# Ledger of designs, part 105: designed miniproteins, single chains, continued (2)

Each design is a single chain, and the fold is of that chain. pLDDT is the mean over its residues in the fold that is shown.

## One batch from the design tools (miniprotein)

Design m7490
Fold by ESMFold2-Fast:
Structure m7490 (fold): chain A 114 residues (1-114)
Amino acid sequence: MSELDRQLLEAAEVGDVEKVKELLKQGANVNAKDENGRTPLHLAAENGHLEVVKVLLENGADVNAKDKNGRTPLHLAAENGHEEVVEVLLENGADPNAKDKNGRTPEDLAKESQ
């Protein structure tokens, strides 16, 4: 992984909107993957960083990217109760019927975790 891609993943995880914008302008891969196959969109969605989610989607983030567990950003937002992030992901074409490796949909994870 490039240093620029690693910095984008970190900035998305902590919700640093300005840093995310700067790194994307420098050519960071919006769909970079960490060791678990998670993209910046996965990390922003998991942590409820709504503005970062919007910036990543505007810059071509794959709304239906799957991590190593078959989870999409929608799975992670739903599991963690980030309702506004869930709405934005669905508006941008997130598949509400996507199943992870255990056959769980985003709605299944939301019900299990809340």
Scores: mean pLDDT 90

Design m7491
Fold by ESMFold2-Fast:
Structure m7491 (fold): chain A 100 residues (1-100)
Amino acid sequence: SPLHEAAYEGNLEEVKKLLEAGADVTARDDVWGLTPLHLAAYNGHLEVVKLLLEYAKKHGKDIEVTDKFGYTALELALFFGHTEIVTLLSKYITKPVPLK
């Protein structure tokens, strides 16, 4: 979807525009089951992650959605070494990140 592409590219302005137009922040793609948050976290787009988290919290959306392999956006950020994104996501997620 356009929101997935904007999140993958780190296009903050397009992400904001699409969310204001009613795009589903929890939508999973048909290939990998990835949400926009997964894609932004995977690519280290901190500002896009912040925007998606603020939107999800404001609208009561679950950000702990897993991809096809059972990974959350937090776990993807951890696996790819995006420490600032891990710290940010941990503030919004109630479940602890697995260490193994």
Scores: mean pLDDT 76

Design m7492
Fold by ESMFold2-Fast:
Structure m7492 (fold): chain A 89 residues (1-89)
Amino acid sequence: MGDLEALRERLAAGLDVNAADELGNTLLHRAAAAGHLEIVKLLVENGADLTAADEFGMTPYTLAELHGHTEIAEFLRKAAEERGIELPL
């Protein structure tokens, strides 16, 4: 999940940016939790759902905050504000 080039190729090939695993984790959840800002930006630019909640009710924003990835959390909050999206905090 940390390979930016592989992700870019998969998105170009038609990967559903909002596809979730069995626990409700999207690629955006995983990138935010892992601290991969470049991947987070790529996913958001490709229409990733900022409000998607995993099995525990965690959004990508809350995962970034919980893992101390302040730059990612700030990016996601600003992206949501610019798009008129209300993030569950």
Scores: mean pLDDT 79

Design m7493
Fold by ESMFold2-Fast:
Structure m7493 (fold): chain A 80 residues (1-80)
Amino acid sequence: LEPDEDGRTPLHRAAQEGRLDEVKELLEKIKADPALRHLINAQDKNGYTPLHLALENGHLEIAELLLKYGADVTAKPKDG
């Protein structure tokens, strides 16, 4: 669940690529560990959250799951 050199976590990549099963697995891990809850709204180097990447790429089922797990739509992509 560590971010890569671009600040993208596995959740960012799975949401961007439409990997629904991987998103479900990652969200279950986050649900099991309260210390990982910040990863739901983690921002990459460009200020994108996993929710923003899912919406931008049209992955509506992934966006719905992220919202159910506490994703915040008020985070701004360009400013962090």
Scores: mean pLDDT 77

Design m7494
Fold by ESMFold2-Fast:
Structure m7494 (fold): chain A 84 residues (1-84)
Amino acid sequence: ARDANGRTPLHLAAASTDPDAVDRIRALLAAGADVNAVAVEDNVLVTPLMYAGRVPDVALAREKAEVLLEAGADRSAVENPQPA
């Protein structure tokens, strides 16, 4: 499911500061969540990887990013938010 901004549960787990957020990300990816799902924030396309990087806990942010990258998160999609 998506919220009003197009955020998936994976976006919300990536933005979470809860200690179980990494396990939630793994569970969502195992259930077939789109690791490269895009949401709209202030007219900018954002991915779960971008939300993971915004977490103030550096260790948690790094672990979330590593899990997302292992699952195939595309860093280049962030640099080119408009599809061809």
Scores: mean pLDDT 71

Design m7495
Fold by ESMFold2-Fast:
Structure m7495 (fold): chain A 158 residues (1-158)
Amino acid sequence: KYRLVVKPAPGLAIVIDIDMLLAISGIPEIEFTDAPPIMELVRLFSAAGIEVVIAAGGSPEDIDMGKVLRLAGAAEVLVGDEKRSKGDLIVERAEELAKKYDRVLVITGSEATAERVEALGLPNVEVIRPSSGTTIEGAREILERLKELGLVELVPAP
């Protein structure tokens, strides 16, 4: 088993789909110790100085999870409704954060949402969309990309 280490990255914002965040927190090779895995994952990114924005659907389960993630240190939890989908909120917030932060990472399992963010043509915005979608395999693809970017390391658990 491995511990996830998040490297200090002040000036970085992450916009992440809640379903991808759940998939990453479910990777069985990663050991989470002190809290529900999804909360510990948010705390690790927040403690690294990263602004974490989570996009949730309008389901009651997503709304309740969003409240918990806000307590874990998420800067914002965006909740989809009848006027704006989760994808609409991801696109809008990525554009806004690109004006404020040196770099913005958008993490989504949705091809349609990824294409819309890329269509903004913003040089400081990178979209990470796994080919395996919103799955544990897709979550491993995200983790590998975050390692390539120097944002995370996996260290052997003691």
Scores: mean pLDDT 85

Design m7496
Fold by ESMFold2-Fast:
Structure m7496 (fold): chain A 61 residues (1-61)
Amino acid sequence: PLNLYAVAARDYEAKTPDELSVKKGDRLLILEQIDDEWYLARSTATGRVGRVPASALERVR
């Protein structure tokens, strides 16, 4: 896993069970880059893991 932290740049609502819903300002642990558009991430607030679009994140740190 990458184990990098990122912050949600905007709200995102999960469209499938594999996706992660986030709110602007949420801190996420990035586990993997799936492709150019998606990351696998864990919410630090809820502990849930799912796919989140790269466009919903600030720069991965």
Scores: mean pLDDT 80

Design m7497
Fold by ESMFold2-Fast:
Structure m7497 (fold): chain A 63 residues (1-63)
Amino acid sequence: GTPEQAVELDKEGDELFSQGKYDEAEEKYQQALEIRRQTLGPNHPDTIATEEKLGLVEIKKVV
């Protein structure tokens, strides 16, 4: 994947999250996170931002 593809996946996740589709949002964020970890590394601000979104999805699924 490319950093540009990760941005698009992250946006798709945001749209799904806003619709309450947390399982589908999680899938998109996981795909974006995989690409960002590979291309930018685990400590990049964009990688961390996607990890934070994924954490929020996990909270929403148990509340």
Scores: mean pLDDT 84

Design m7498
Fold by ESMFold2-Fast:
Structure m7498 (fold): chain A 96 residues (1-96)
Amino acid sequence: SELMDAARAGDVARVEELLAAGADVNEKDITGNTPLHYAAAAGHLDVVRLLLATPGADVNAKDIEGRTPLTLAQRNGHQEIVDLLLATPGAQALQP
């Protein structure tokens, strides 16, 4: 999807444009990934902030492997995004 491609690329202006045009912030691809998964995995802090500011954004969405945006940011060493997601109301760390 265009929103997922923009989120993965870190294109803040395009993400803003697509969300304003009514793009689904919680859209899932065939692997269960949302735009937030792609932005968090790629380390695009500004896009993560924008997606989290969107009403109804599912910060805890799980992909087909049960991974959340938080777990992808942790795996890829994006500490600023990890800190932001942990500070977000409703975010859950699913680590034992």
Scores: mean pLDDT 83

Design m7499
Fold by ESMFold2-Fast:
Structure m7499 (fold): chain A 66 residues (1-66)
Amino acid sequence: MEHLEEASRHLHRGIEAFRAGDYESAVEHFERALEALGRLPESNPAAQGLRERAERLLAEAREKLA
């Protein structure tokens, strides 16, 4: 499913940016991951797990920028 693959790619890129201290890029990637996940049904279990992880990491990245 293309949206799930897109979300997974953005999540991984966001994690790499976060580990590198590039919190601005991390936020952008996590937001794009959540946008892709938002196009999937709520009943998709794989999307659910990725969404929870992306939301948590996005909050952490935003906290680093505050």
Scores: mean pLDDT 82

Design m7500
Fold by ESMFold2-Fast:
Structure m7500 (fold): chain A 60 residues (1-60)
Amino acid sequence: MIVEAVEDYIAKTPEELSLKKGEKLEVLEYFEDGTLYVKSLETGEEGYVPSSVLRLVEEI
């Protein structure tokens, strides 16, 4: 599943991933609290991000 950052996001902890608006990410895991574990398709970095800053682009 591919998602896109709808806004810039700055990581608040070392476990979170910072995002740029328009960045595409692969969702690796879903959590009940609305957090996603993602991998950036641009940088290859992985981390946690809130689902509120993401938009679904492709469901596979």
Scores: mean pLDDT 80

Design m7501
Fold by ESMFold2-Fast:
Structure m7501 (fold): chain A 101 residues (1-101)
Amino acid sequence: ADENGETPLHRAAFNGDLEAVRALLADPATDVNAKTSASSPYVAGDTPLHLAARSGHLEVVEVLLEAGADVNAKDRNGLTPLDIARIMGHDEVAEVLEKAA
């Protein structure tokens, strides 16, 4: 993690780098629910799942959920990954997140 609370998993999830996401989740030291800080370019309190939902990366969302990502995590604006997927119009991601809630 850097000074912004941004982890490699946040970046991989935002970029849709499925192989990097899988490799990072294979490390037991990886916090699947790590939250960004107020100094991040993302919304403070964003988890990797929030960022994957924002970018519409369906397969990354599925892999994060399998790894125990908190589908009910709220960012500083009180938004869940599902709320973000709906706002961004990523319908398939929103459907997967709704079923996992």
Scores: mean pLDDT 80

Design m7502
Fold by ESMFold2-Fast:
Structure m7502 (fold): chain A 115 residues (1-115)
Amino acid sequence: MSDEELLANVRAGGDVNAQDEFGNTALHLAIVNGASLEEVRELLERGADVNAQDVMGSTPLHLAAGRGASVEIIELLIEHGADVNAKDIFGETPLDLARRTGNEENIKVLEEAAK
């Protein structure tokens, strides 16, 4: 289904862990679209799989780190059990992606969580 159809279905009380043709869940799309901390929290409270992988092996934490999401979103994903050592199809972790963006706060949080 399209991103729009998936988000509409989830908003209507559908399966929070449904995936589109690219393997994106509502949580992946929320991160990509720059959703608020409260929107991300709502999806996680509804049972969104924090470790769901898209077709590139990217978790929501990979997308948050790679796009320079707020440190509060990074921390929220980690608190909900995000695997900070997960590797995408290129063998890269969320920390590797954060280092490419140069967001020092996100780098610090991911380094501490990987210990």
Scores: mean pLDDT 85

Design m7503
Fold by ESMFold2-Fast:
Structure m7503 (fold): chain A 113 residues (1-113)
Amino acid sequence: GVTAAELLAKDLSGRTALHQAAYNGDVEKVKEILDLAKKVGVTKELVNARERGSNATPLHLAAANGHVEVVKLLLEAGADVNARTTTLVTPLQLAQENGHTEVAEILQAAGAR
C-alpha cells in the first residue's frame, strides 16, 4: 500500500502529488490522495504541505487556478485558509487577483482574511 513517506514526497519543484492535483483541478485525484492520507494518518500534514521556494500550499494552487471543488475538499480536510507564501500572499488574495469570485466567496465563508 501507499506509505506516509510516499504521500509526503516532493518532486524536483518541491511539490507533493496533492499540490499537482490541486493545481490541475483534478477532483478525482484529490479525493484519492486524501483517502490514502486518512488511512495512513497524515491528512493535515499533507494538506498543509508547503512547496519549495514559494511555500505555497495545495490550497494556494487550487485558489489561484479557480478550482472550486478542490478548494472545498482541501478546506474540509483541514487546510489552513490563511496560510501565507514567502511573499505573505494568502489563497484568498490569489483567488481575488485572478478573478475567481466563487473561490474567493468560499474562502471568505471559511474565515479567510
Scores: mean pLDDT 90

Design m7504
Fold by ESMFold2-Fast:
Structure m7504 (fold): chain A 97 residues (1-97)
Amino acid sequence: SQEELNRQLLEASRNGDAERVRELLAQGADVNAKDENGNTPLHLASGTGHLEVVEILLENGADVNAKDKNGRTPLDIAKEFGHEEIKELLLKNGAVE
């Protein structure tokens, strides 16, 4: 189901499973799916420091400025957790400061 594909994409993104992320996107998972807290795959990968997954999600049209339920963007989360390379990648892809 679409809901199951989206759930698996969110989990794979949090876990840094780049190959699984590619597979799920190819199967039609929504790159901008949201969990119960409004986190997209891009929020989860950015918070957990998974640079390769962040790159894949951006290549597949992830909304770089998506906001969670607290109004935080992937950039805000990358800054909070000190993921400098992810911060730079997000800025290069149109994240606003």
Scores: mean pLDDT 93

Design m7505
Fold by ESMFold2-Fast:
Structure m7505 (fold): chain A 113 residues (1-113)
Amino acid sequence: SLTPPSKEQLAFFYAMLARQYVKKGDYEKAIEYAKKALELDPNFALAYTVLGEAYYKQGKYDEAIKWYNKALEIAPDNYRAYELLAKVYEAQGKTDEAEKWRKKAEEIRKRIL
């Protein structure tokens, strides 16, 4: 028998679909599906990182920083989100801030791996 997906499974599905749209360059659909994931699970850190990636790709750096910070409030050990923050600051020419977040990402990565 076919069991309907849980809210958590559906949120995960939408977040993964949003990541595929980022890879394809369809940032509007990436934002749409990431937001659908967050409607189902507002504490889903992955969906916030995907939102940040989509805004970063659109050149909307302040929005990207906002959503990466939200992901880090939920998952402070997400070393990838610190790497993504560093990338946004580097794009803004804020090299010292970018280095700070790259070092934070590496410290967390070494602790987890």
Scores: mean pLDDT 89

Design m7506
Fold by ESMFold2-Fast:
Structure m7506 (fold): chain A 72 residues (1-72)
Amino acid sequence: KLEEARRLAEEAKELAKEAAELLKSEDKKDILRGIGLAIRAIGLAWQARLLYKEVGKEEEGEEVVREVAKIL
């Protein structure tokens, strides 16, 4: 399901961007929220990677994981 993989990849990237901004905060509550969102972003990136692999696009799935890691 290529469309599902793309949607999960986009969601992972958006959560990673939000997490990165929260992790720069001086507020401990924002930092803790950022950590939670970062974990969720990584999980969604791995789900997208598995779906991309199932449709023969393993390299694109690896790129999603790499992109999320680069954002964080």
Scores: mean pLDDT 83

Design m7507
Fold by ESMFold2-Fast:
Structure m7507 (fold): chain A 60 residues (1-60)
Amino acid sequence: MKGLYRALEDYVSQSADDLTFRKGDLLEVLEEVDEEWWLAKSLVTGQTGLVPKSYVEKID
């Protein structure tokens, strides 16, 4: 599902593929990779990477 999301908690990347973000950062979800990980773009840094679904919430 594509949409605008907000980070619920800080996350520090564990690999080059993961996105680092802070609580409150805005993220655009581009693609669902699997049930736990989504491909997203940080609207703060402009970087793209994997984010854990449980760390973000959809903004309407």
Scores: mean pLDDT 80

Design m7508
Fold by ESMFold2-Fast:
Structure m7508 (fold): chain A 95 residues (1-95)
Amino acid sequence: SEDDLNGGKALAEIAGFDPSKIKSEKDILSVQLLVAARNGLLDLVKELLEQGADVNFQDENGNTPLHLAEEAGHEEIVKLLLEHGADKNAKRKEF
């Protein structure tokens, strides 16, 4: 709904994400996936991927869930993201 999209845009802003990129419920799930991967929330990562979150969704710096999980040392989340088709060669800005 419009309220759900507005909530997703607010979540994106809090996560340091461009709210103009939030166009669908899938985009909201994908922003949640970035936050969950960064914070080591393994069960939430599983649920979000099952709901169709974009495993390769990028933040403003080009960080994917895989980049954030690797940086934070969440090895089980890294494995799960790779099993779901995460691109390990995705480029961050200035790398």
Scores: mean pLDDT 77

Design m7509
Fold by ESMFold2-Fast:
Structure m7509 (fold): chain A 110 residues (1-110)
Amino acid sequence: PAPSLGQQLLLAAARGDPARVRELLAQGADVNATDSAGRTPLHIAAGYMPPENPEAGLEVVEVLLAAGADVNAKDDNGRTPLQLAREAKHMPPELKERLIALLEAAGAKE
């Protein structure tokens, strides 16, 4: 079974893989694709960043925002990427501040 480009993009965002995110967007993947919980790639990158490589996770957020990701998209619980970033547990404070600054610079609201 071949997953859709959108499903592949969601997985690349979850893995913190900026190179794969760029490849999938170049292939026409919907930057605002949603999973079963209404989460976009930006929700996943902002709220569920892999702890092993925080710089790659930030780069995924930057790539998605540059590609026109809806920074104010709401998941099925009414959560925005900014809310998920603020609520993220075990994220280093400096990384969290950088992530929030990127989202706010892109027009993020709650």
Scores: mean pLDDT 85

Design m7510
Fold by ESMFold2-Fast:
Structure m7510 (fold): chain A 59 residues (1-59)
Amino acid sequence: MKLARATRDQPAAGPFFLGLKKGELVEILKEVNDEWVLARSLATGKEGYVSKSDLEILE
């Protein structure tokens, strides 16, 4: 399982983007391109797109 931590708060914007709080753990499900990943929040179980620049890769 590839884990990452949110480095800042991200509002849930529309139906596609995952809302995150700073320090929240996510599982990276798919790397979409060089800038975006599809991730799942471990706290909420919700899935959505997150910028790679807003994530610290842990595993």
Scores: mean pLDDT 78

Design m7511
Fold by ESMFold2-Fast:
Order: sequence, then structure tokens, then C-alpha cells
Structure m7511 (fold): chain A 77 residues (1-77)
Amino acid sequence: MARELEERAERLAEEAVRAAETDPAKAAELLREAARLAAESGSERALEAVRRALTEALAKVTGKSVEEAEAAYKAGV
């Protein structure tokens, strides 16, 4: 069961990244669902996948590279 939640979270996160450039609102909904499934699974792997997808989606929406988006996030902490 937990593995199925992990796989669903990872799949939704990947779909969110693909949708991010054309439909940021849909990407946000997919990322929220992926995050819920990842949290429910209790899997660090699934949470890492969602975190990576969020950073990549944000980079696509803002036109920045993934590295630049992560640097900005770290600077804010």
C-alpha cells in the first residue's frame, strides 16, 4: 500500500512538472495532491520527489533554471 501511494505521488509530481509551463494552476493542484499522497505514505523518497517537482515547476513558470530557483529558496532560509 505505501509503495502504491509513493508511486502515485511520484507520477502526479511528474505530471505537474509537465503541466507547469502551459497550466500553472493545474500544476499546483497536481503538486498538492502529490504532496498529500507522499505525506500519507510516510516516505522520504516520495516527499523528495514532490520537493524536486515543485522546484522544477517553479523554474519553468518563472523562466529560471532549477539551480537558480533552489539558490533563491535556500537564500530565503
Scores: mean pLDDT 74

Design m7512
Fold by ESMFold2-Fast:
Structure m7512 (fold): chain A 100 residues (1-100)
Amino acid sequence: MSKEQKILLELAEKLEELARFAEEKGDEITAELLRTAARKLRELAEDPKATKEEVIETLEEIIDTLGKLAEYHKETNPELAKKLEELKKEVEKALEELKA
């Protein structure tokens, strides 16, 4: 497994874990959005023809989605909002590692 594939799969697992947390709190919409993001990362990790540009674009899309979800939940579910912001920082860190 390449370093890139490992990073994408680890992020997908974290997105799936956060989706379970959101679902346990009764937020099926947030859970579905997080599972969709995880699926996209798994598909990229398994695609031998995926370009670095496609990976970067997908990670940037996920960062935007996580940020919007965190703001949406900031007052109604601050624990979920905090977890979304922490995961966003991890995705941003992974993006910088992949650009290097």
Scores: mean pLDDT 87

Design m7513
Fold by ESMFold2-Fast:
Order: C-alpha cells, then structure tokens, then sequence
Structure m7513 (fold): chain A 86 residues (1-86)
C-alpha cells in the first residue's frame, strides 16, 4: 500500500502519528520551504481529533487535498525510484 509506505517516510519514530516537525522535515527534503506557521495550520486543518498530530486517516486526507497534489506525486516518485534502484 503506497500510502502506508508514504506514512512511514514521515513517521520517523514509529509511533503511528506524524508531528509538525516530521511533516516539515519531509517537505523540506522534497524541496519545499514551509514556515512553522504553515505547518501548524495544515496540522490543525486535518487534525480531526485536536491532538496536534496526524494519524494515518488524517494523513490520507492531507495527501488527497488539492494543495498537496504535487507533494503526493513527488512522494510516489521517490518510493517508486527506491523500488527500481534496489
């Protein structure tokens, strides 16, 4: 499942949630320069539980948002390149 493989790229500590710091780090690795304020606004937009982190279902909502369409494509390309190279 591609979306679960994407989630693992963000979930560096394996706790099953994505923090704002983890989200920012992956976006920076893809060539984006989001502000801390932008990251916190995205977390709040998709954080249905109000706990300040994204679980897998909330993360899927973020990936399917129009604003993140290009991010999703770059993540899919990164994972496909890893499978073809090794």
Amino acid sequence: NMEKEMFKLFDKNGDGVITGDELKTVLESLGYNPSDEEVQEWIKKFDSDGDGVLDFEEFKKLLNDEEFKDVRIRLENRLQQQRRTR
Scores: mean pLDDT 76

Design m7514
Fold by ESMFold2-Fast:
Structure m7514 (fold): chain A 114 residues (1-114)
Amino acid sequence: MDEFMKLLEKKDPELAKKLKEKGINSTEELIDFVFETFDKDGDGYISYEEFKEVLLSSGELSEKEVEMLFQQFDLDGDGKISYEEFKEWVNSLLKNINELYKIMSKVLKALLKL
């Protein structure tokens, strides 16, 4: 079992259970799920509008927090997040797994309406 999924199960067992019920058993499958959920038009990019709509609908994040998160993912500043940029961001934070957990738990709760 990968270290991030193990940390999720330890910190938030209900969130981990919901992910497993959706067939998400690894960090790689989690990346795919999150990206596909945001990429509503299936063009292979997450727009700021798609990102904002999903995260603000949960009530868990403020508009400022959503903007700051988008800027962290959008490394080239083109106003879109590619699958590669998202994957690289997650992988870069695997060395700081508690920070990854803090950000991803908010995103996942927004996506799962927890």
Scores: mean pLDDT 76

Design m7515
Fold by ESMFold2-Fast:
Structure m7515 (fold): chain A 59 residues (1-59)
Amino acid sequence: MAKAVAVEDFEDPSGDFLSFKKGDILEILEDLGPDFWVVRSTKTGEVGLVPKRYIEVIE
């Protein structure tokens, strides 16, 4: 039940990370240590790796 909101737009041209827009709501699935989460986008249903620094936990 952990949710987060993107505080910045993020686009990964390599495709290794999930791309998102500021204000997107993300469901936190896994904590991979200090820098990354695995999340699911609530808008698209896509699952991917995101840098923690662009995301704020909201619940």
Scores: mean pLDDT 79

Design m7516
Fold by ESMFold2-Fast:
Structure m7516 (fold): chain A 100 residues (1-100)
Amino acid sequence: GKELLEAARAGDLEKVKELIEAGADINAKDEKYGLTPLHLAAGNGHLKVVVYLIEQGADINATDSTPAGVTPLNLALGSNRVVAEFLLEQGATEKLTIRP
């Protein structure tokens, strides 16, 4: 998991592909906040990595381990408009807009 999280954070698409093809958990969570590769790619504006992860079945609405339940869309809205627009087009939601 740790190498995939670092590759996603860095926007290293080729390394992300290599690790996923080698069987890395696409929904791996970091030890501190429970951030997934999709959270890290979206929060850092790495559109090509975001696209690849979603195509490979990443949970588009994954929540972190904080009480706020931060989603990849929440991080993109604060960091990169193009990634946020792409996630919205794919049906991503904010934690606060999901109501029972």
Scores: mean pLDDT 81

Design m7517
Fold by ESMFold2-Fast:
Structure m7517 (fold): chain A 110 residues (1-110)
Amino acid sequence: SQEQLNQELFDAVIDGDVERVKELLEQGADPNAQDPRGRTPLHLAAQYGHAEIVEYLLELRKEGKADIDINAQDDYGRTPLHLAEKFGHKEIVEILKKYGADTKAKDKNG
C-alpha cells in the first residue's frame, strides 16, 4: 500500500539506507510524504545527518524527476534547513543552500 511504502521510506531515510531509499522511490513511495510530526523524507535526512540521501533527493528535484518541496514545513514550521542547522549538520546546510533552500524562512518561534 502507499501508506506502507511511505512508512518504509521514512525508516530507510532514518537508517541512512541510500539503496533502499532509491528502491522505495522507484516503487512509488511519496518523496513529499509527511510523518505524524509533519516531517518529509528530506526533513528526516537533514535531521539524522544523511548527506548522501539529501543530495539524492535534491538531484531528483533538479532533474524534474520528483516535485520535492525543499522548503516543506513540519508541524513546528521548521524546514529541512532548520533541522540541519539545529542538529549541527554543516555539510547538509551547505547542500540545502546550494540547491536553493530559503535561508530567510522562520519557524513558528521566530
Scores: mean pLDDT 88

Design m7518
Fold by ESMFold2-Fast:
Structure m7518 (fold): chain A 59 residues (1-59)
Amino acid sequence: GPVYVAVAPVPATGPEDLSLRVGDRVEVLEEVDDEWWLARSLTTGRVGRVPKSALRPAE
């Protein structure tokens, strides 16, 4: 899927959520709802939910 970069820190607030640092890159896999994507961290390889508002297109 498309690659996005975190522009804000993302704490893991639940067991299904992905934790991100500013500058971490994720591959978007699926849309969960209007606010959340399912994504894979390119830093850690973990899959989880990420808020769309914390992410920008990498390219």
Scores: mean pLDDT 82

Design m7519
Fold by ESMFold2-Fast:
Structure m7519 (fold): chain A 62 residues (1-62)
Amino acid sequence: SNLAVVLNNLGAVYAAQGKYDEAFSALEQAEEIREKVLGTYHPDLAKTGVNWLKVAVNKVTP
């Protein structure tokens, strides 16, 4: 859904600002929405936002 995309992007913004708790919450909500809509094996569905958050952290800390 569009909401999952918005939450994923919001998580990116929070992570870039160093707001990792807010970033994690936004990404986790995005994954819950995707899991309910697309099912557990959709290519875009990871476990929580943790893996994506680690990538975002690496992009802001290089």
Scores: mean pLDDT 64

Design m7520
Fold by ESMFold2-Fast:
Structure m7520 (fold): chain A 63 residues (1-63)
Amino acid sequence: AWELVGPSLGAVLREARAARGLSQRELAERLGVSQATVSRWERDEVGLSGALLERVMRILGLT
């Protein structure tokens, strides 16, 4: 189905970050973005480009 029941992308990123003991600020510093940007991603308020998503997944070990 094109509609999925499950965790949002933001929720997945938040859980992966927390599991690695990283703060939103620490993840932001590794990505070269602001902490506010990371917070918005984790709340699904702003989307990620494919390139940013790949960088986040590599940093969080989700590849």
Scores: mean pLDDT 74

Design m7521
Fold by ESMFold2-Fast:
Structure m7521 (fold): chain A 60 residues (1-60)
Amino acid sequence: DADGRTPLHRAAEEGKIDEVKELLAKGADVFARDKKGNTPLMLAFKNGHKEILKILRENV
């Protein structure tokens, strides 16, 4: 989108665990940075989504 956010950034920020898993299965870039320099992992951490944080760490 206009902020450089991928679908994975959005799913991680919103706590959508199933969408995060689906996007990772499709090869979504876990290291992509938005215009503020945030990765999906950083957005999950900032928003307290522990399950998503664990899932994203498993893909590093």
Scores: mean pLDDT 79

Design m7522
Fold by ESMFold2-Fast:
Structure m7522 (fold): chain A 68 residues (1-68)
Amino acid sequence: SEEAERELREAVRLWERDIDRMEADPSTPDSDLQGVIDSLELMRRAFADFPEVAKRLEELIRRVERIR
């Protein structure tokens, strides 16, 4: 639904802000970084019907992997 898609886009924007903060903070522990990756991967699989959102989630996963 359009409402679910809107909520997904908002969730992705919140994740982008969290990841921006993690990129700025070198003290973020690897366990927290892995937790974020796991959450994003679960969300990407759960919402495979929204390819644009899935693509953004894949980019966020790559960004977190680069911090490690």
Scores: mean pLDDT 81

